# Designs tried in a protein design run: designed miniproteins, single chains, continued (2). Part 47

Each design is a single chain, and the fold is of that chain. pLDDT is the mean over its residues in the fold that is shown.

## One batch from the design tools (miniprotein)

Design m5618
Fold by ESMFold2-Fast:
Structure m5618 (fold): chain A 82 residues (1-82)
Amino acid sequence: EEDKKIELAEEIEKIREEILNDVSLDAETKKKLLIEKITELLLKEGLITEEEYNKSIKEGELTDKQQKIISEAFAVKRKREE
């Protein structure tokens, strides 16, 4: 659903703004928090499994599936803004 993808993109933007604007955090801490918060959001929305969540947290990186979901959400939002 297009509206759900736009809402997801907006929530990801809020997470990024909160973390990237925190001047007390170093780049590595920001990366870790971004991965944790974005992955938690994707799990909450039912877009990934608990196994995929645990894998991302353990590896400290977003999976290809998670990156695709995020990219598609932002593409839908961008197209709507045109």
Scores: mean pLDDT 80

Design m5619
Fold by ESMFold2-Fast:
Structure m5619 (fold): chain A 73 residues (1-73)
Amino acid sequence: DHDRAVDTVLRDIERGGDLDEDAVDYLLDLFRSTDPEAQAAARRAAQRLDAFVQSRAPEELARQERLAREARS
């Protein structure tokens, strides 16, 4: 079940865990898959990651924006 594996990985990220190499490879495989179920799971993972990033402290998002602007200079 792609959704269960994705949920496990995302929960670990949300708790400040590190992704292991197997988990990263699994997510990348989902993103590159032509299987509709895997593509749907990848889209759900992207939406959840976006929601998680938006839920993080505003200062962290502001810090990332500042670094991006500085890198362009």
Scores: mean pLDDT 66

Design m5620
Fold by ESMFold2-Fast:
Structure m5620 (fold): chain A 91 residues (1-91)
Amino acid sequence: MEEKAREYVEQAIELVEKAVDSLGENAKLAREMVERARQFLERGDLKGAAYAVLTAAEVLRSLGADPEIVDKAIEYAKQALRLADEVDAAR
């Protein structure tokens, strides 16, 4: 369960990073949120990482990023949150 949640967060981060790279300097805030998501992931905070990715995706949406990339990143982040909540409920 935790391994699958981590996989979804990593995929969501990769999608957001691609959108950030395509927007350049205009995506500074989204880039900072991606860096925060990486930090949360490194310390095992899957929920923190997923929320940071969701924030980055919303910023990217407001900047006119590719809706397909943004929507897929949000989908993966939501799946990660669902799995992380199931792990926490089992504790």
Scores: mean pLDDT 80

Design m5621
Fold by ESMFold2-Fast:
Structure m5621 (fold): chain A 93 residues (1-93)
Amino acid sequence: MAEIYDLRVASPAPDRLRVEWAARADEPVDIIIELRDLETGELVGRAIFENRLEGIQEFEGLEQGRRYEVIIIIRNAETGEILDRRRAEIRLE
């Protein structure tokens, strides 16, 4: 079993987004963080964390006033199977 149990998204500056997460797993997992622009649907950022169950990721160079979606995916490191997925939306002010 694997689960993302905490997902926090904040805008510490008008062009920056901070993602903080925590997950639990009883198998080897990778965490994938994707950032999408909700106006265009484009993927504007991606980070992969091997063998980490918690962390912080910042994305920079973003557009003020735009809405973004953070997608956190937990996958089995050996098979690539998606085990859990969480989403959060934020507007940069």
Scores: mean pLDDT 85

Design m5622
Fold by ESMFold2-Fast:
Structure m5622 (fold): chain A 96 residues (1-96)
Amino acid sequence: SAMEKKREEFIKFLEQIKEDLRLNLSPEDVAELEPIIDEMIEAVKKGDIEALRKKYQELLRKLDEIMERATPEQKTFLYTIKLYLEIKVNELIKAM
């Protein structure tokens, strides 16, 4: 179905975000973010909109914490990730 395809595309997007985080952030910062992203993937697989919203807000809080201590280059990267996450999460929730 169109919905199953949308969920699959969103999961692939989150997996790509994990790879981008590994390339741009310290292993310590990645270790804080990856479990939250994995929980977002599980929420999408279960169709649990409430869990997805909750974990998305948790991810945003952690990204903001990391941005306070990030380099200028890392801050630009993190702002870009936040923008893409907002677009993709809103698209998925509207479709669910």
Scores: mean pLDDT 89

Design m5623
Fold by ESMFold2-Fast:
Structure m5623 (fold): chain A 100 residues (1-100)
Amino acid sequence: SYQDEIERIIRILQEFLKTLQRANPKSEDEYVNLFMQAKSLMNEILRKLKEFKEKGHISKDELNEIENLIKSFLDAIWNRDLEKASSLLKEIIEKLRQLK
């Protein structure tokens, strides 16, 4: 169901938040790898959210708000601001909880 899929996405993001909070990248390659993992995960989540919008489960405005948060989150990781990235990921998780 839609509810089960949203809950699954939230759990995946909560686990990634733990990974991000424990991350201690020591090289440019390690930061790039973290960014690529985050980008891959967020692209998959955006695909699911677009499907939910097409099925009428979420609005265009709700989708646009989450897309903007995801963009800011990926920008924060790219700029190596892991504290800001963690805060933005918490905002994404909370926004998804409001969609249940």
Scores: mean pLDDT 89

Design m5624
Fold by ESMFold2-Fast:
Structure m5624 (fold): chain A 76 residues (1-76)
Amino acid sequence: MEAQKEMDDLKRGLLLGSMSTTADRDKAVELAARATAIIMYPFSSNDTIEKRAKELAEEWRGRVDELVAEAKERFG
């Protein structure tokens, strides 16, 4: 529920450019990795999920960067 609100705000900020782009990009990477980690380890502590999310973020870094670049090209 809280993640849904934060995700919605990030989408609006990214599309409208009203939020700090650098912070939004960094947060998007963290949220994508965190969401995946939560799905994989739903019964684990937040600390464990965050450690897993960091590892996933490394793999998603290039993909998120590519998606952001593509979005910027289309809308920026």
Scores: mean pLDDT 65

Design m5625
Fold by ESMFold2-Fast:
Structure m5625 (fold): chain A 75 residues (1-75)
Amino acid sequence: SKEMVEEMKKFFDEALAEVERHIAAGNLDEARRIFGKAMEKAVEMRKKASPEAQEEIDRYFREAVDRFRALLAAA
């Protein structure tokens, strides 16, 4: 559903904001741990989504991974 996609986007935006705060503080190990746990929860949420919503979630998943890599590279 659209609600599941919106929930996933909000979830990743909040997780990446927390990750960015930890990177800014020099806590790279904690940033990686937080992102890892967020990805685990996202996989469980994806399992409950419709096939159409799963495709959109997969696109946002790729965007979130790219954003995380960019944040680490900038640190």
Scores: mean pLDDT 81

Design m5626
Fold by ESMFold2-Fast:
Structure m5626 (fold): chain A 92 residues (1-92)
Amino acid sequence: SRASPLGSGADLTIDGKDGTVTGVTADSPDMQRAAGQLLGRRVDLAALAEMLGMTPSQVAGRTLLLGDAELVELLRREGLPVPPSVEERAAL
């Protein structure tokens, strides 16, 4: 895995079989709490890949570095709460 030069967002590890989020790492408590909601959930790999400019096969079984905007969009697509601090930062 490559360290994010932006130091923002969260790292998600996604299972290659069913798109389940198996790992979450973030540098701030708010981001860890927000992204941690995805642990053990299956995500829409096609939608995630489109958001990141990738193919589904490029996101499956990988650790992905998500910025604040990508994390907010993923949480919204999954119907999960977005913390106001994270949403405000993503809008910048």
Scores: mean pLDDT 74

Design m5627
Fold by ESMFold2-Fast:
Structure m5627 (fold): chain A 68 residues (1-68)
Amino acid sequence: VEIPEPEEITEEKTEEQAALAGLVAARHFQELGDTEAARAVLEHTRRLLAEGRYSEAAASSELFLERV
């Protein structure tokens, strides 16, 4: 069912919180021995942080953790 939610504050994150989420996700992949995935997560997070997209960076990190 396609119910769009309002674009309100979907967990507004700071740069620090988004960076921490990316580090947590990358560390999890490193513990699994997937160094390539860990690097990809860090680079993707860095890119979103550079664009000021902090909440999206954090959400991406959570999705990476969920898709293992």
Scores: mean pLDDT 69

Design m5628
Fold by ESMFold2-Fast:
Structure m5628 (fold): chain A 88 residues (1-88)
Amino acid sequence: KVKELIDRILDEVKARLKEKSAETGTITISEFSDILFEEIGKYVTDPEERLAVMGVATRILERLAEKHPDGTITYEEALEILDEVRKE
């Protein structure tokens, strides 16, 4: 059930990133982080599940910083990182 919760949050994040990217062509890591934590706050009410979800969020942000040191990412690049973290 935690995996289903993570999958739901990441799908909502993907939808919001797509809308944001459609306006400007790019997303900042700061904007990505804000979207990610807003969606976590909406769907995670259980403290134990929140710990697991925050672990996934940390891995996503670490990968973003590693691969995109300029702080800017496209929607396609964001999808690659989300899919990589899901496989871990």
Scores: mean pLDDT 80

Design m5629
Fold by ESMFold2-Fast:
Structure m5629 (fold): chain A 105 residues (1-105)
Amino acid sequence: MPSAGSGTLSFTAPKAGKYTLTATVTSGAAPVTVAVSDAAGELLLRATVAPGGSAEVTVDLPAGDHTFTVLGWSASAAPATVEFVVRDENGNVLAQGTVTLRPVP
């Protein structure tokens, strides 16, 4: 059986510019597919990440409030944890969230 988890990241961008989104598989026994979408449903990041690995994308965002949907799924039913982090151009963390993958019936 596969496993999956989802969550949201909400933050305020103080200015228009480049922001870095990182997804790290912090625990697990199998590769995890990660995806991040903006509030309009546009896909910002999709990658398959090995346990202990990370995927990263740089996105251009306007100033103001943002809400991202974060997803992780695996073909394995083994538990896995994914950490999602949004950073500004200076490396300051604006949002951080953890998604735990659970078996899907």
Scores: mean pLDDT 84

Design m5630
Fold by ESMFold2-Fast:
Structure m5630 (fold): chain A 72 residues (1-72)
Amino acid sequence: MEEKIKELKERYKKFVDQLRAGEPGLLLAEGEDFVEVTDLDGKKVTLSSYQAEAYKEAKARYDEEIQRLKEE
C-alpha cells in the first residue's frame, strides 16, 4: 500500500515537470499569465494558466486513485 502511494506521487511529480517543459512559450510570459497552485505536499508551484488547468485535472484524478487504494 505505501509503495503504491509513493509511486503515484512520483508519477504526479513527473507529470508536473512535463507540463513545465511542454509549453516553453507560455513560460516566457513573465508574470502576465502565471497562476499559483498547491501540490500534494502543500508546496506552491507557479504555472501558466493553461498548465494550471491541466495540473488541477491531474490532481483530481490522482486523488481518486488514492481513495481507491485506501478503500482496499
Scores: mean pLDDT 65

Design m5631
Fold by ESMFold2-Fast:
Structure m5631 (fold): chain A 73 residues (1-73)
Amino acid sequence: SSSQQREQQRQLVLQAVGYAIRGIGYELDGDYDAAIASYDRAIQTLQSLPVQTPQDQRMIELLQQRREQLAAQ
């Protein structure tokens, strides 16, 4: 149902945000490998959303750009 879909989407977005926050924490500690792994999990979680809004797609793009920047050092 649409109500179940909205709840699933909300839970997945919150999970992805949690991974992104962990990634930022690892960046601040200089642990770029752990930061990349956390961002990759955030990206995978967002890509699994039943419906992707333009905001979700932008979030994926920004996380992908950041992980690539970290991997290039």
Scores: mean pLDDT 87

Design m5632
Fold by ESMFold2-Fast:
Structure m5632 (fold): chain A 100 residues (1-100)
Amino acid sequence: SLSELQKEILINLEISAAVAELLVVMGKSDEESREKLQKMMDELSELAKRYVKTKSKEDLEEIIRQMEKIYRFLESEKADPSSVEAVRQIVENLRKLLEE
């Protein structure tokens, strides 16, 4: 089993990877899609700040729901398949960390 510290580090790395992927997608997006992605990233940032303070499973579940929302948006916008797959993998990794 992972220590609490290891779990926290891995969750933060997954969130950072998600932000990096979304910045790449935004750079290739039209203005309307970019504005929607920015709002979803802002929501993700606020949820991440809450999780850092609480470390609760409920706040991690909210981050996962926001990431799933982002994933569905990227699929609907026909974003780069490599970015879509990277976000999908991040969602799966976060779900596994929630089960630990």
Scores: mean pLDDT 87

Design m5633
Fold by ESMFold2-Fast:
Order: sequence, then C-alpha cells, then structure tokens
Structure m5633 (fold): chain A 95 residues (1-95)
Amino acid sequence: ATAVGTATGSDGSTIKLTLTSTATTATAVAVDEKTGKVLATATAANADGATGNGMGTGSDGSTVGVGVAVANGVAGAGATDSVSGGTATAQTAAA
C-alpha cells in the first residue's frame, strides 16, 4: 500500500512524503519536488511497535527529518523541515 503527503519547505519548494508498506517493511521517502532530490528516508519493520527515523539536508541547507511507525495494522509517516516548520504526514494499511 502507498500513501502521499506534502509540506512546504523553507525555500518555498514542496516536500513530497511517500509512504510504501509491504508485508515486511514500511518505508517513508521525503523528496524535494523542485530538485527531485531525496532529502531523507526512514524504514521500519512492518510489525506492531516498529519505528524508523532518517534525516537529510534540503536544497537550502535546512534539515529534513522523517519518521515512520507501525501500530494497530497502520503504517504512519511524518516529515518536518527544521527551518520552515512545515510538516507532511501519510498513513496506509500495514497489512
């Protein structure tokens, strides 16, 4: 299953968060839509209570943090730009 969220980065670009859940993993990828650059990736096991975190640098030097968590048959992800405070979230079925 796949879900998408978006946020505004500090440079006015759109940060696109894509969450993909498989039978074994949940993976969240944050991409700067202006540059196509992957900013951060987080991966967790597709198991209740599993979490993952990643961090990367935006095109303007801001830090983008990504987290993923799996609970109660749902995978959820969030991305946050440290300078703009912009946030993106996505949820999908974990099964």
Scores: mean pLDDT 74

Design m5634
Fold by ESMFold2-Fast:
Structure m5634 (fold): chain A 72 residues (1-72)
Amino acid sequence: DEKVKEAIERVDEEFLEEREHLLRVGRELIEEGEKNSSTSEGQARKVAGYLLETLVPKIEEARRRREEEEKA
């Protein structure tokens, strides 16, 4: 839990610069997974891609909510 939070904070700082790159990588992983969707490797790539697409917005949203809370 705490380690996850710390990892998110660390990733968050580098993420902001690489956000576009990570979303692009996620999209590429989904495309590769779609081409090999019948294989475990293809499914794993799709999951990784969806995690990146889901994680990036959640990190942004969590950061935004944290800033709103801290502004109070």
Scores: mean pLDDT 69

Design m5635
Fold by ESMFold2-Fast:
Structure m5635 (fold): chain A 99 residues (1-99)
Amino acid sequence: MEKEKTIEELVELAKEIAENVKDAKKVEELQKKAAELMDPSLSDEEKNEIGRKVAERFNKEIGNTLEGNFALSLLALGINHVVVSAKEIEEILKLANEL
């Protein structure tokens, strides 16, 4: 896969997650798509490089927001093939709102 194309698609997924944070089911689907975009044969070093580039590009375009930081955190998990459920997403958002 072209790394640049993957980074671009991951940035768009992060934007969609940030825009849809109130819809835990939608966020679950978008986070699963992030995992599907990542080649599971990639090294941890390559996955971390992609994650860093996605975060840099997202922050440059959108800026530093609570919703953006939440989206990037979920995307980083997806990049490492860790998928969270809609229920877990709802619990995380509830805890964040109580802080």
Scores: mean pLDDT 78

Design m5636
Fold by ESMFold2-Fast:
Structure m5636 (fold): chain A 79 residues (1-79)
Amino acid sequence: MSIEELKAALRAAARSFDVEGAVRVLRELAKRMSEEELRAAVAEAFGTLPAEDREAFLARLVSRLDPELAALVREAVEA
């Protein structure tokens, strides 16, 4: 799967509240891109969601990620 396909999958997972799908995609993106690029991809995916949906999805997602990746995702969404 290409980086662009992974970014599209992350956006789709966020919109459908697919926590497991988002976890898998985020782990793959973290292996293939820099922290700066990953922050931008996360901000883009979450930036299109209503604030209430974004907060609910973020809470479920960060509980499933390792601490470093969870911190990066939270920072990107809160920026």
Scores: mean pLDDT 81

Design m5637
Fold by ESMFold2-Fast:
Structure m5637 (fold): chain A 93 residues (1-93)
Amino acid sequence: MKKKYIYLKVTVEVPPEYRDEVMRDIRRIAEELGAVITGIREISENKIEVHLAFESDEQAEKFVEALRELAKRYEEKGIPVKITVEKLDEPPA
């Protein structure tokens, strides 16, 4: 059955040494907000693409806000993390 979801593509740019830590934090936030991770793609050693599905626009917005706060916390620790979020009309591959 075709469920109506909100799809996000999240691009994470992070130093390789912090990649696993940042990805664990992102997965935890996704689980807490009821997001389904539909795919993870490694673009390069420093760049990861995460695909997510949400049941509501409100859940998607809360997730984006949580990612902004996460990136800010890493920046305050001197760890350069850049997170870019794109809304998609259909599920990513």
Scores: mean pLDDT 80

Design m5638
Fold by ESMFold2-Fast:
Structure m5638 (fold): chain A 89 residues (1-89)
Amino acid sequence: MVVPLSKEKIEEIVKDVFEEKEETVTNPLELEIWQEIRILKLLGLISGEPSLDAIVDLSGTSLTKTFPEKMTVYDFAKGIEKQYIEAEE
């Protein structure tokens, strides 16, 4: 059973992504969130400080079919978590 991640755990994953580390990743859901945030970082779609409150701008990407055009990194991580849990059902 996949359990939703705490805010603190998501913050640790975000820090790992910006430090280019995987040290806090211990399960497949955490790895999925880490990978998706890393892709956004590599594409330059995250603006501001590397934090949960940093803005993700998905305008002009195919992700706007599933996500709002702009959201926080935390909201994006929770969106990935929701999709992952729904795919397990």
Scores: mean pLDDT 76

Design m5639
Fold by ESMFold2-Fast:
Structure m5639 (fold): chain A 106 residues (1-106)
Amino acid sequence: SIKEWVQKVIAIHDQTLARLETVLDAASAARVRQLFDLIKQQLQDAAARQASKREMILLHTAIAIRYSGLLVDLSRELSPEQYAQAHSIIQDHFKQVQSVLDSTVS
């Protein structure tokens, strides 16, 4: 169900934020938290209005674009070592979210 999908994706976001907070400075962490809060709100709103599977796929794509922008910003702010860690965490995040999407669309 869409509710189960949203619950799993939000849990993945919470795990990703916790992992990112271990490698980011306070200012970068605050920006990531703000982005994640907006994403979680969009996911909750989509579930509340019973958004279609197509709308959820489009939302997932829009979220991926926002994360690409975040990675560009972080590449300018972080050391190469911190950026590599943040990039790996975000890559793992997308693998987990894609796995949940794939299991729901079958």
Scores: mean pLDDT 81

Design m5640
Fold by ESMFold2-Fast:
Structure m5640 (fold): chain A 67 residues (1-67)
Amino acid sequence: SDPLVEALLLEAYVRSRGGKLTYEELKEMLDQLRTVSPEAREALLKAAKEKGYLTADEVRRLVFEHG
């Protein structure tokens, strides 16, 4: 799939959930989504674990950057 399309869809999902997801919420979301690359998944989970949560903008950026 197109990384830009995936990034925008995930950003929209995070915004629908109040604009941020915790590490646990993000992990659960990624377990349902098979289109996110392993590299993007690893980057998202690492960032969320270090910070405690990710915003919609951070999710979009990391998915776009890592595919």
Scores: mean pLDDT 81

Design m5641
Fold by ESMFold2-Fast:
Structure m5641 (fold): chain A 93 residues (1-93)
Amino acid sequence: SEKEKELLREALFSIFTGDLDKAKELLRKAGIKVPDDASEEELVRIAIKKLLDLGASDDEFEAILADAEAFMPPDRVERVRRILEEEKERRRK
């Protein structure tokens, strides 16, 4: 649903700004089971997976990556891009 997509985008923004606890709460509100010890990379992967399941568009992901570029250094942005491409490739199989 559009509301679930909004919660997932807010969760990703919370990750990009360094608030991992808020990200976990938002993912749980979206109905996702999140481990208490989940890393930043695991939280990004969980959110991206669910956005892909909900049919998020390439334009929506470009907006997410623009937010990442605004708040994170290049190496962490590249990690987000890598996770997105890995999850897209996994779905093609």
Scores: mean pLDDT 85

Design m5642
Fold by ESMFold2-Fast:
Structure m5642 (fold): chain A 95 residues (1-95)
Amino acid sequence: REALQTDLDTLVEYAKSLGLEETADRLRGKFTAALDAGNIAEAQRLLRRLRFTVLYAHLEKNPNPTAEELQALMDTTGLSGAQVSLALTVVKVEQ
């Protein structure tokens, strides 16, 4: 629970820096409700949704990230290198 809350707080601050404050706040509210209900699976699903929302928003603003920027995205979102690479491929194809 504490690890999930820490990940959420980090992602929400990052989402605010990207102008996604309303989306982050909505997902935060749903995540907190899921945790309070003991629905860890739903909380994890909502956290994953926020991770990818932040990742895609960053890649849309910066479609040619450096290796250091990709590492920072992995660290900030908690997504694996494979997940970040897949998202980058999707963004590049949709451009």
Scores: mean pLDDT 75

Design m5643
Fold by ESMFold2-Fast:
Formats: C-alpha cells, sequence, structure tokens
Structure m5643 (fold): chain A 64 residues (1-64)
C-alpha cells in the first residue's frame, strides 16, 4: 500500500526527468520532490530520497 505510492512517485520523477529539456525544469522537479518528502513519514521520506538520488545520479552519469 505505502510501497505502491512510493513506486508511483519514483515513476513520475523518472518520466519528468526524461521529458525535462531545461535546467529550470530539472530544478522544478527537485523542488516538487522536496515538497513530497515533507508530506511523507520519516521512513517513507528516507526511502523515497534514496531512490530519487539514484535516479538523479544515473541521469548525471548518462549526461556525459
Amino acid sequence: ERQERLDEIVKEVEERIKNAKTPEELGEISLWVREVLKQLSPEDARELHRRVVEIFRKYEEEKK
């Protein structure tokens, strides 16, 4: 149940990053994630933050 919500958020982050064409859009995605983290329990926020950091790191590595 809670895991389903986290998976949905992670998928949305991935799609938003894939469709982001400007640094401003990436910044807006980051701010949105920060707001979502504030709405979650500490446990869920930690897990979501870990998964989102992995997505951004992968994106930075793929940027080359």
Scores: mean pLDDT 75

Design m5644
Fold by ESMFold2-Fast:
Structure m5644 (fold): chain A 59 residues (1-59)
Amino acid sequence: SPKLEELEKLREEAKKMGLTKAANFADFGIEYAKKHNLTDEQIEKMIKMAKSVIEEEKK
């Protein structure tokens, strides 16, 4: 899934930046998406939340 790959890239970026909370959120989201076969629309919501966690943790 292109959206799942985008979420995986966000996880790797968060890990590189040392953003533990954002990385853990993305890891959980990826595992949940794979386990429950989430739609691209549901994964897009997770991507938006992951981006929000990244921005908040950067402050």
Scores: mean pLDDT 85

Design m5645
Fold by ESMFold2-Fast:
Structure m5645 (fold): chain A 64 residues (1-64)
Amino acid sequence: MDAAEAARAGGEGARAAGSAGGAKSVTGQFIKDGGPLAEKAGEAARAAPTAEEAARLSYQYADE
């Protein structure tokens, strides 16, 4: 697995979704499906200083 490539894409996607001014894409769906844990994952991904960390955190929480 190309972690760097996947992390970059994941981090960009999460940032773009937040930038679009809503949780309609990824964050909204996670909240509906996962509840508080999914919400925490979205927050952590946004706060992560690097795309790699953002993707890793989202993956961990989504997998549970």
Scores: mean pLDDT 53

Design m5646
Fold by ESMFold2-Fast:
Structure m5646 (fold): chain A 78 residues (1-78)
Amino acid sequence: MLSKGELDAEVKLSLGLMYIALGELFKSQGNNEAAIEAYKKAIELFQEVVADPEASEELKEEAKKQIEYAKEKIRELE
């Protein structure tokens, strides 16, 4: 079973992924400003996972990959 802190990190990772999906949705609608804001919120959540001492190495690696993905999406929309 995951620790309480590791479970919180999993929740943050899931929320970040939801913001990635929201960003993709806004992008598909041509709302680049809202898409960028969604990706930035995702990065914030993923950075919290990376900084969490209770998060597993696997969760941190996934969060780091998602940060790079979201940064690339922001660059495409700027």
Scores: mean pLDDT 83

Design m5647
Fold by ESMFold2-Fast:
Formats: structure tokens, C-alpha cells, sequence
Structure m5647 (fold): chain A 58 residues (1-58)
């Protein structure tokens, strides 16, 4: 699940997989969800709504 989220974030934003994985792990450890991560990325303008929906569905 973490690796699937990190892979999609890496593919959509261009950040290295290891960095994306660290971001996902930190967010989930803080009580966040895949949707929270997707919403944050969408709000910052680094992904579109379709990409956010894909990430949130993981």
C-alpha cells in the first residue's frame, strides 16, 4: 500500500521514489489517509484532479 502510493506520487510529480515513500510513510504515521495526501498534492497544484482520484483510491 505504501509502495503503491509512493510509486503513483513519484510518477505524477517526478520526485524520486524514495522521497515519495518517505512522504507517504510520514503522512500515514501522522494519521493521514491516501485521500489526505492526494488532496494536499492537488491543493499545491502538483497533480490534477484525475491523478488525485487515482492516489485516493489506493
Amino acid sequence: KVEELAKKISEYTGVPFELAKAIVENALEAGGTAKDIADSLLESGVIDKEQAEEIASI
Scores: mean pLDDT 81

Design m5648
Fold by ESMFold2-Fast:
Structure m5648 (fold): chain A 87 residues (1-87)
Amino acid sequence: SLSAAEVETILGIAVQEARELLAQVKTPEEAQEAIRQLDAVRARLDAIVAEALASETDPAARARIQEAWARTQAELDRIRAELEALA
């Protein structure tokens, strides 16, 4: 199972990749494809976070994972909204 630090690293990389995806979009068709890719990434991250929380018994580590996921979801929502404006 993944540690809180490993989950934070995975989430941080995913946010960086999502920002890079947004920066590369130039057409409505590319924006629509980017939204599909972002939704798939979000589903994968949700599964990773759920598995990590199911295995983690330390309250401090659980809080770190939950806080990191909340921040990640907010940023992914912001990126998705910007992509929708371009679509």
Scores: mean pLDDT 91

Design m5649
Fold by ESMFold2-Fast:
Structure m5649 (fold): chain A 86 residues (1-86)
Amino acid sequence: SAAAEEEARERGREQARALTPYLLENAEKAGLPLEELLAKLEEEREKLLEELKRLKEEGAPEEEIEEVEFALEIADEHIRLIKEKL
């Protein structure tokens, strides 16, 4: 149901919030600048947006569209939280 989907997306955003500190720590440990991490995440976001647009234009199954929308919300939350640290 739509309610279950929204709940799942909210849980995903909560996971993104919980995991962002570890993502930042791992980037630091790997010697990856935050600006480069952000650029990589923004590139992935752009790919997800292009995929979402294509799926909608082609009339893809609702489940496939929802999966990409979910991934996009997670990416957006990671980008938002990392930008807050810059």
Scores: mean pLDDT 79

Design m5650
Fold by ESMFold2-Fast:
Parts: sequence; C-alpha cells; structure tokens
Structure m5650 (fold): chain A 74 residues (1-74)
Amino acid sequence: SAAAEAGKKLAERIAKLLKEQILKALKAQGKEGTVEVKPIDAETLHVTITIEGKTYEIEAPYSELPEKLKELLK
C-alpha cells in the first residue's frame, strides 16, 4: 500500500540522517570509525559501528536509538 511505501522511505531517510549524525559525533571525539544503518522495518533500524577494530551492533526502534547511541559513544 501507499502507506507502507511511505513508511519505508521515511525509515530510509531517518537511517541516512542517523548515519551522518553518528559519523559527526565520532569525528568530534577524534575517533576513526565506520557506520552502517539499515532499516529493518518502518520503525526499526539496525546500526553497526566499528571503532578502532571493535564492532558494536544495536537494533532498536528509531525513537530509542539516539539514547542508546549516546550511551555507546561515551
């Protein structure tokens, strides 16, 4: 349906913005890393962050990800 298509595109846009914010936060801390963000569904994102050879994975609703990422990137 059109609503499901719109939800998927919104999740993809949120994923792109979140990836950019995480990369910016890592750069601000002087850390080198890579970030992948993939939408699993309309509300859930899977985030993979590799910092200095250590890999972290988080899967959560996009509304909860900013808090979880803030804790991880401390």
Scores: mean pLDDT 77

Design m5651
Fold by ESMFold2-Fast:
Structure m5651 (fold): chain A 68 residues (1-68)
Amino acid sequence: GGSMSRINEENRLLLGDNSVTSIEGRNIHPGYVERELPKNTSLKSVTTSNLASIEILRKRGVEVTLKT
């Protein structure tokens, strides 16, 4: 739905924003992580429930907290 699409777009923008050090998003899309994360060298931690995104984030040295 539209609300979920807006949340996903916001998470995509936050992932690529080098001023952002922490993100919380239940269903962060792994394709957005793969695409945007290399632009953000300041990201320290992410809280998410998407296992594929967790795997990519951990591989790149980001601390990950599973919410569920």
Scores: mean pLDDT 74

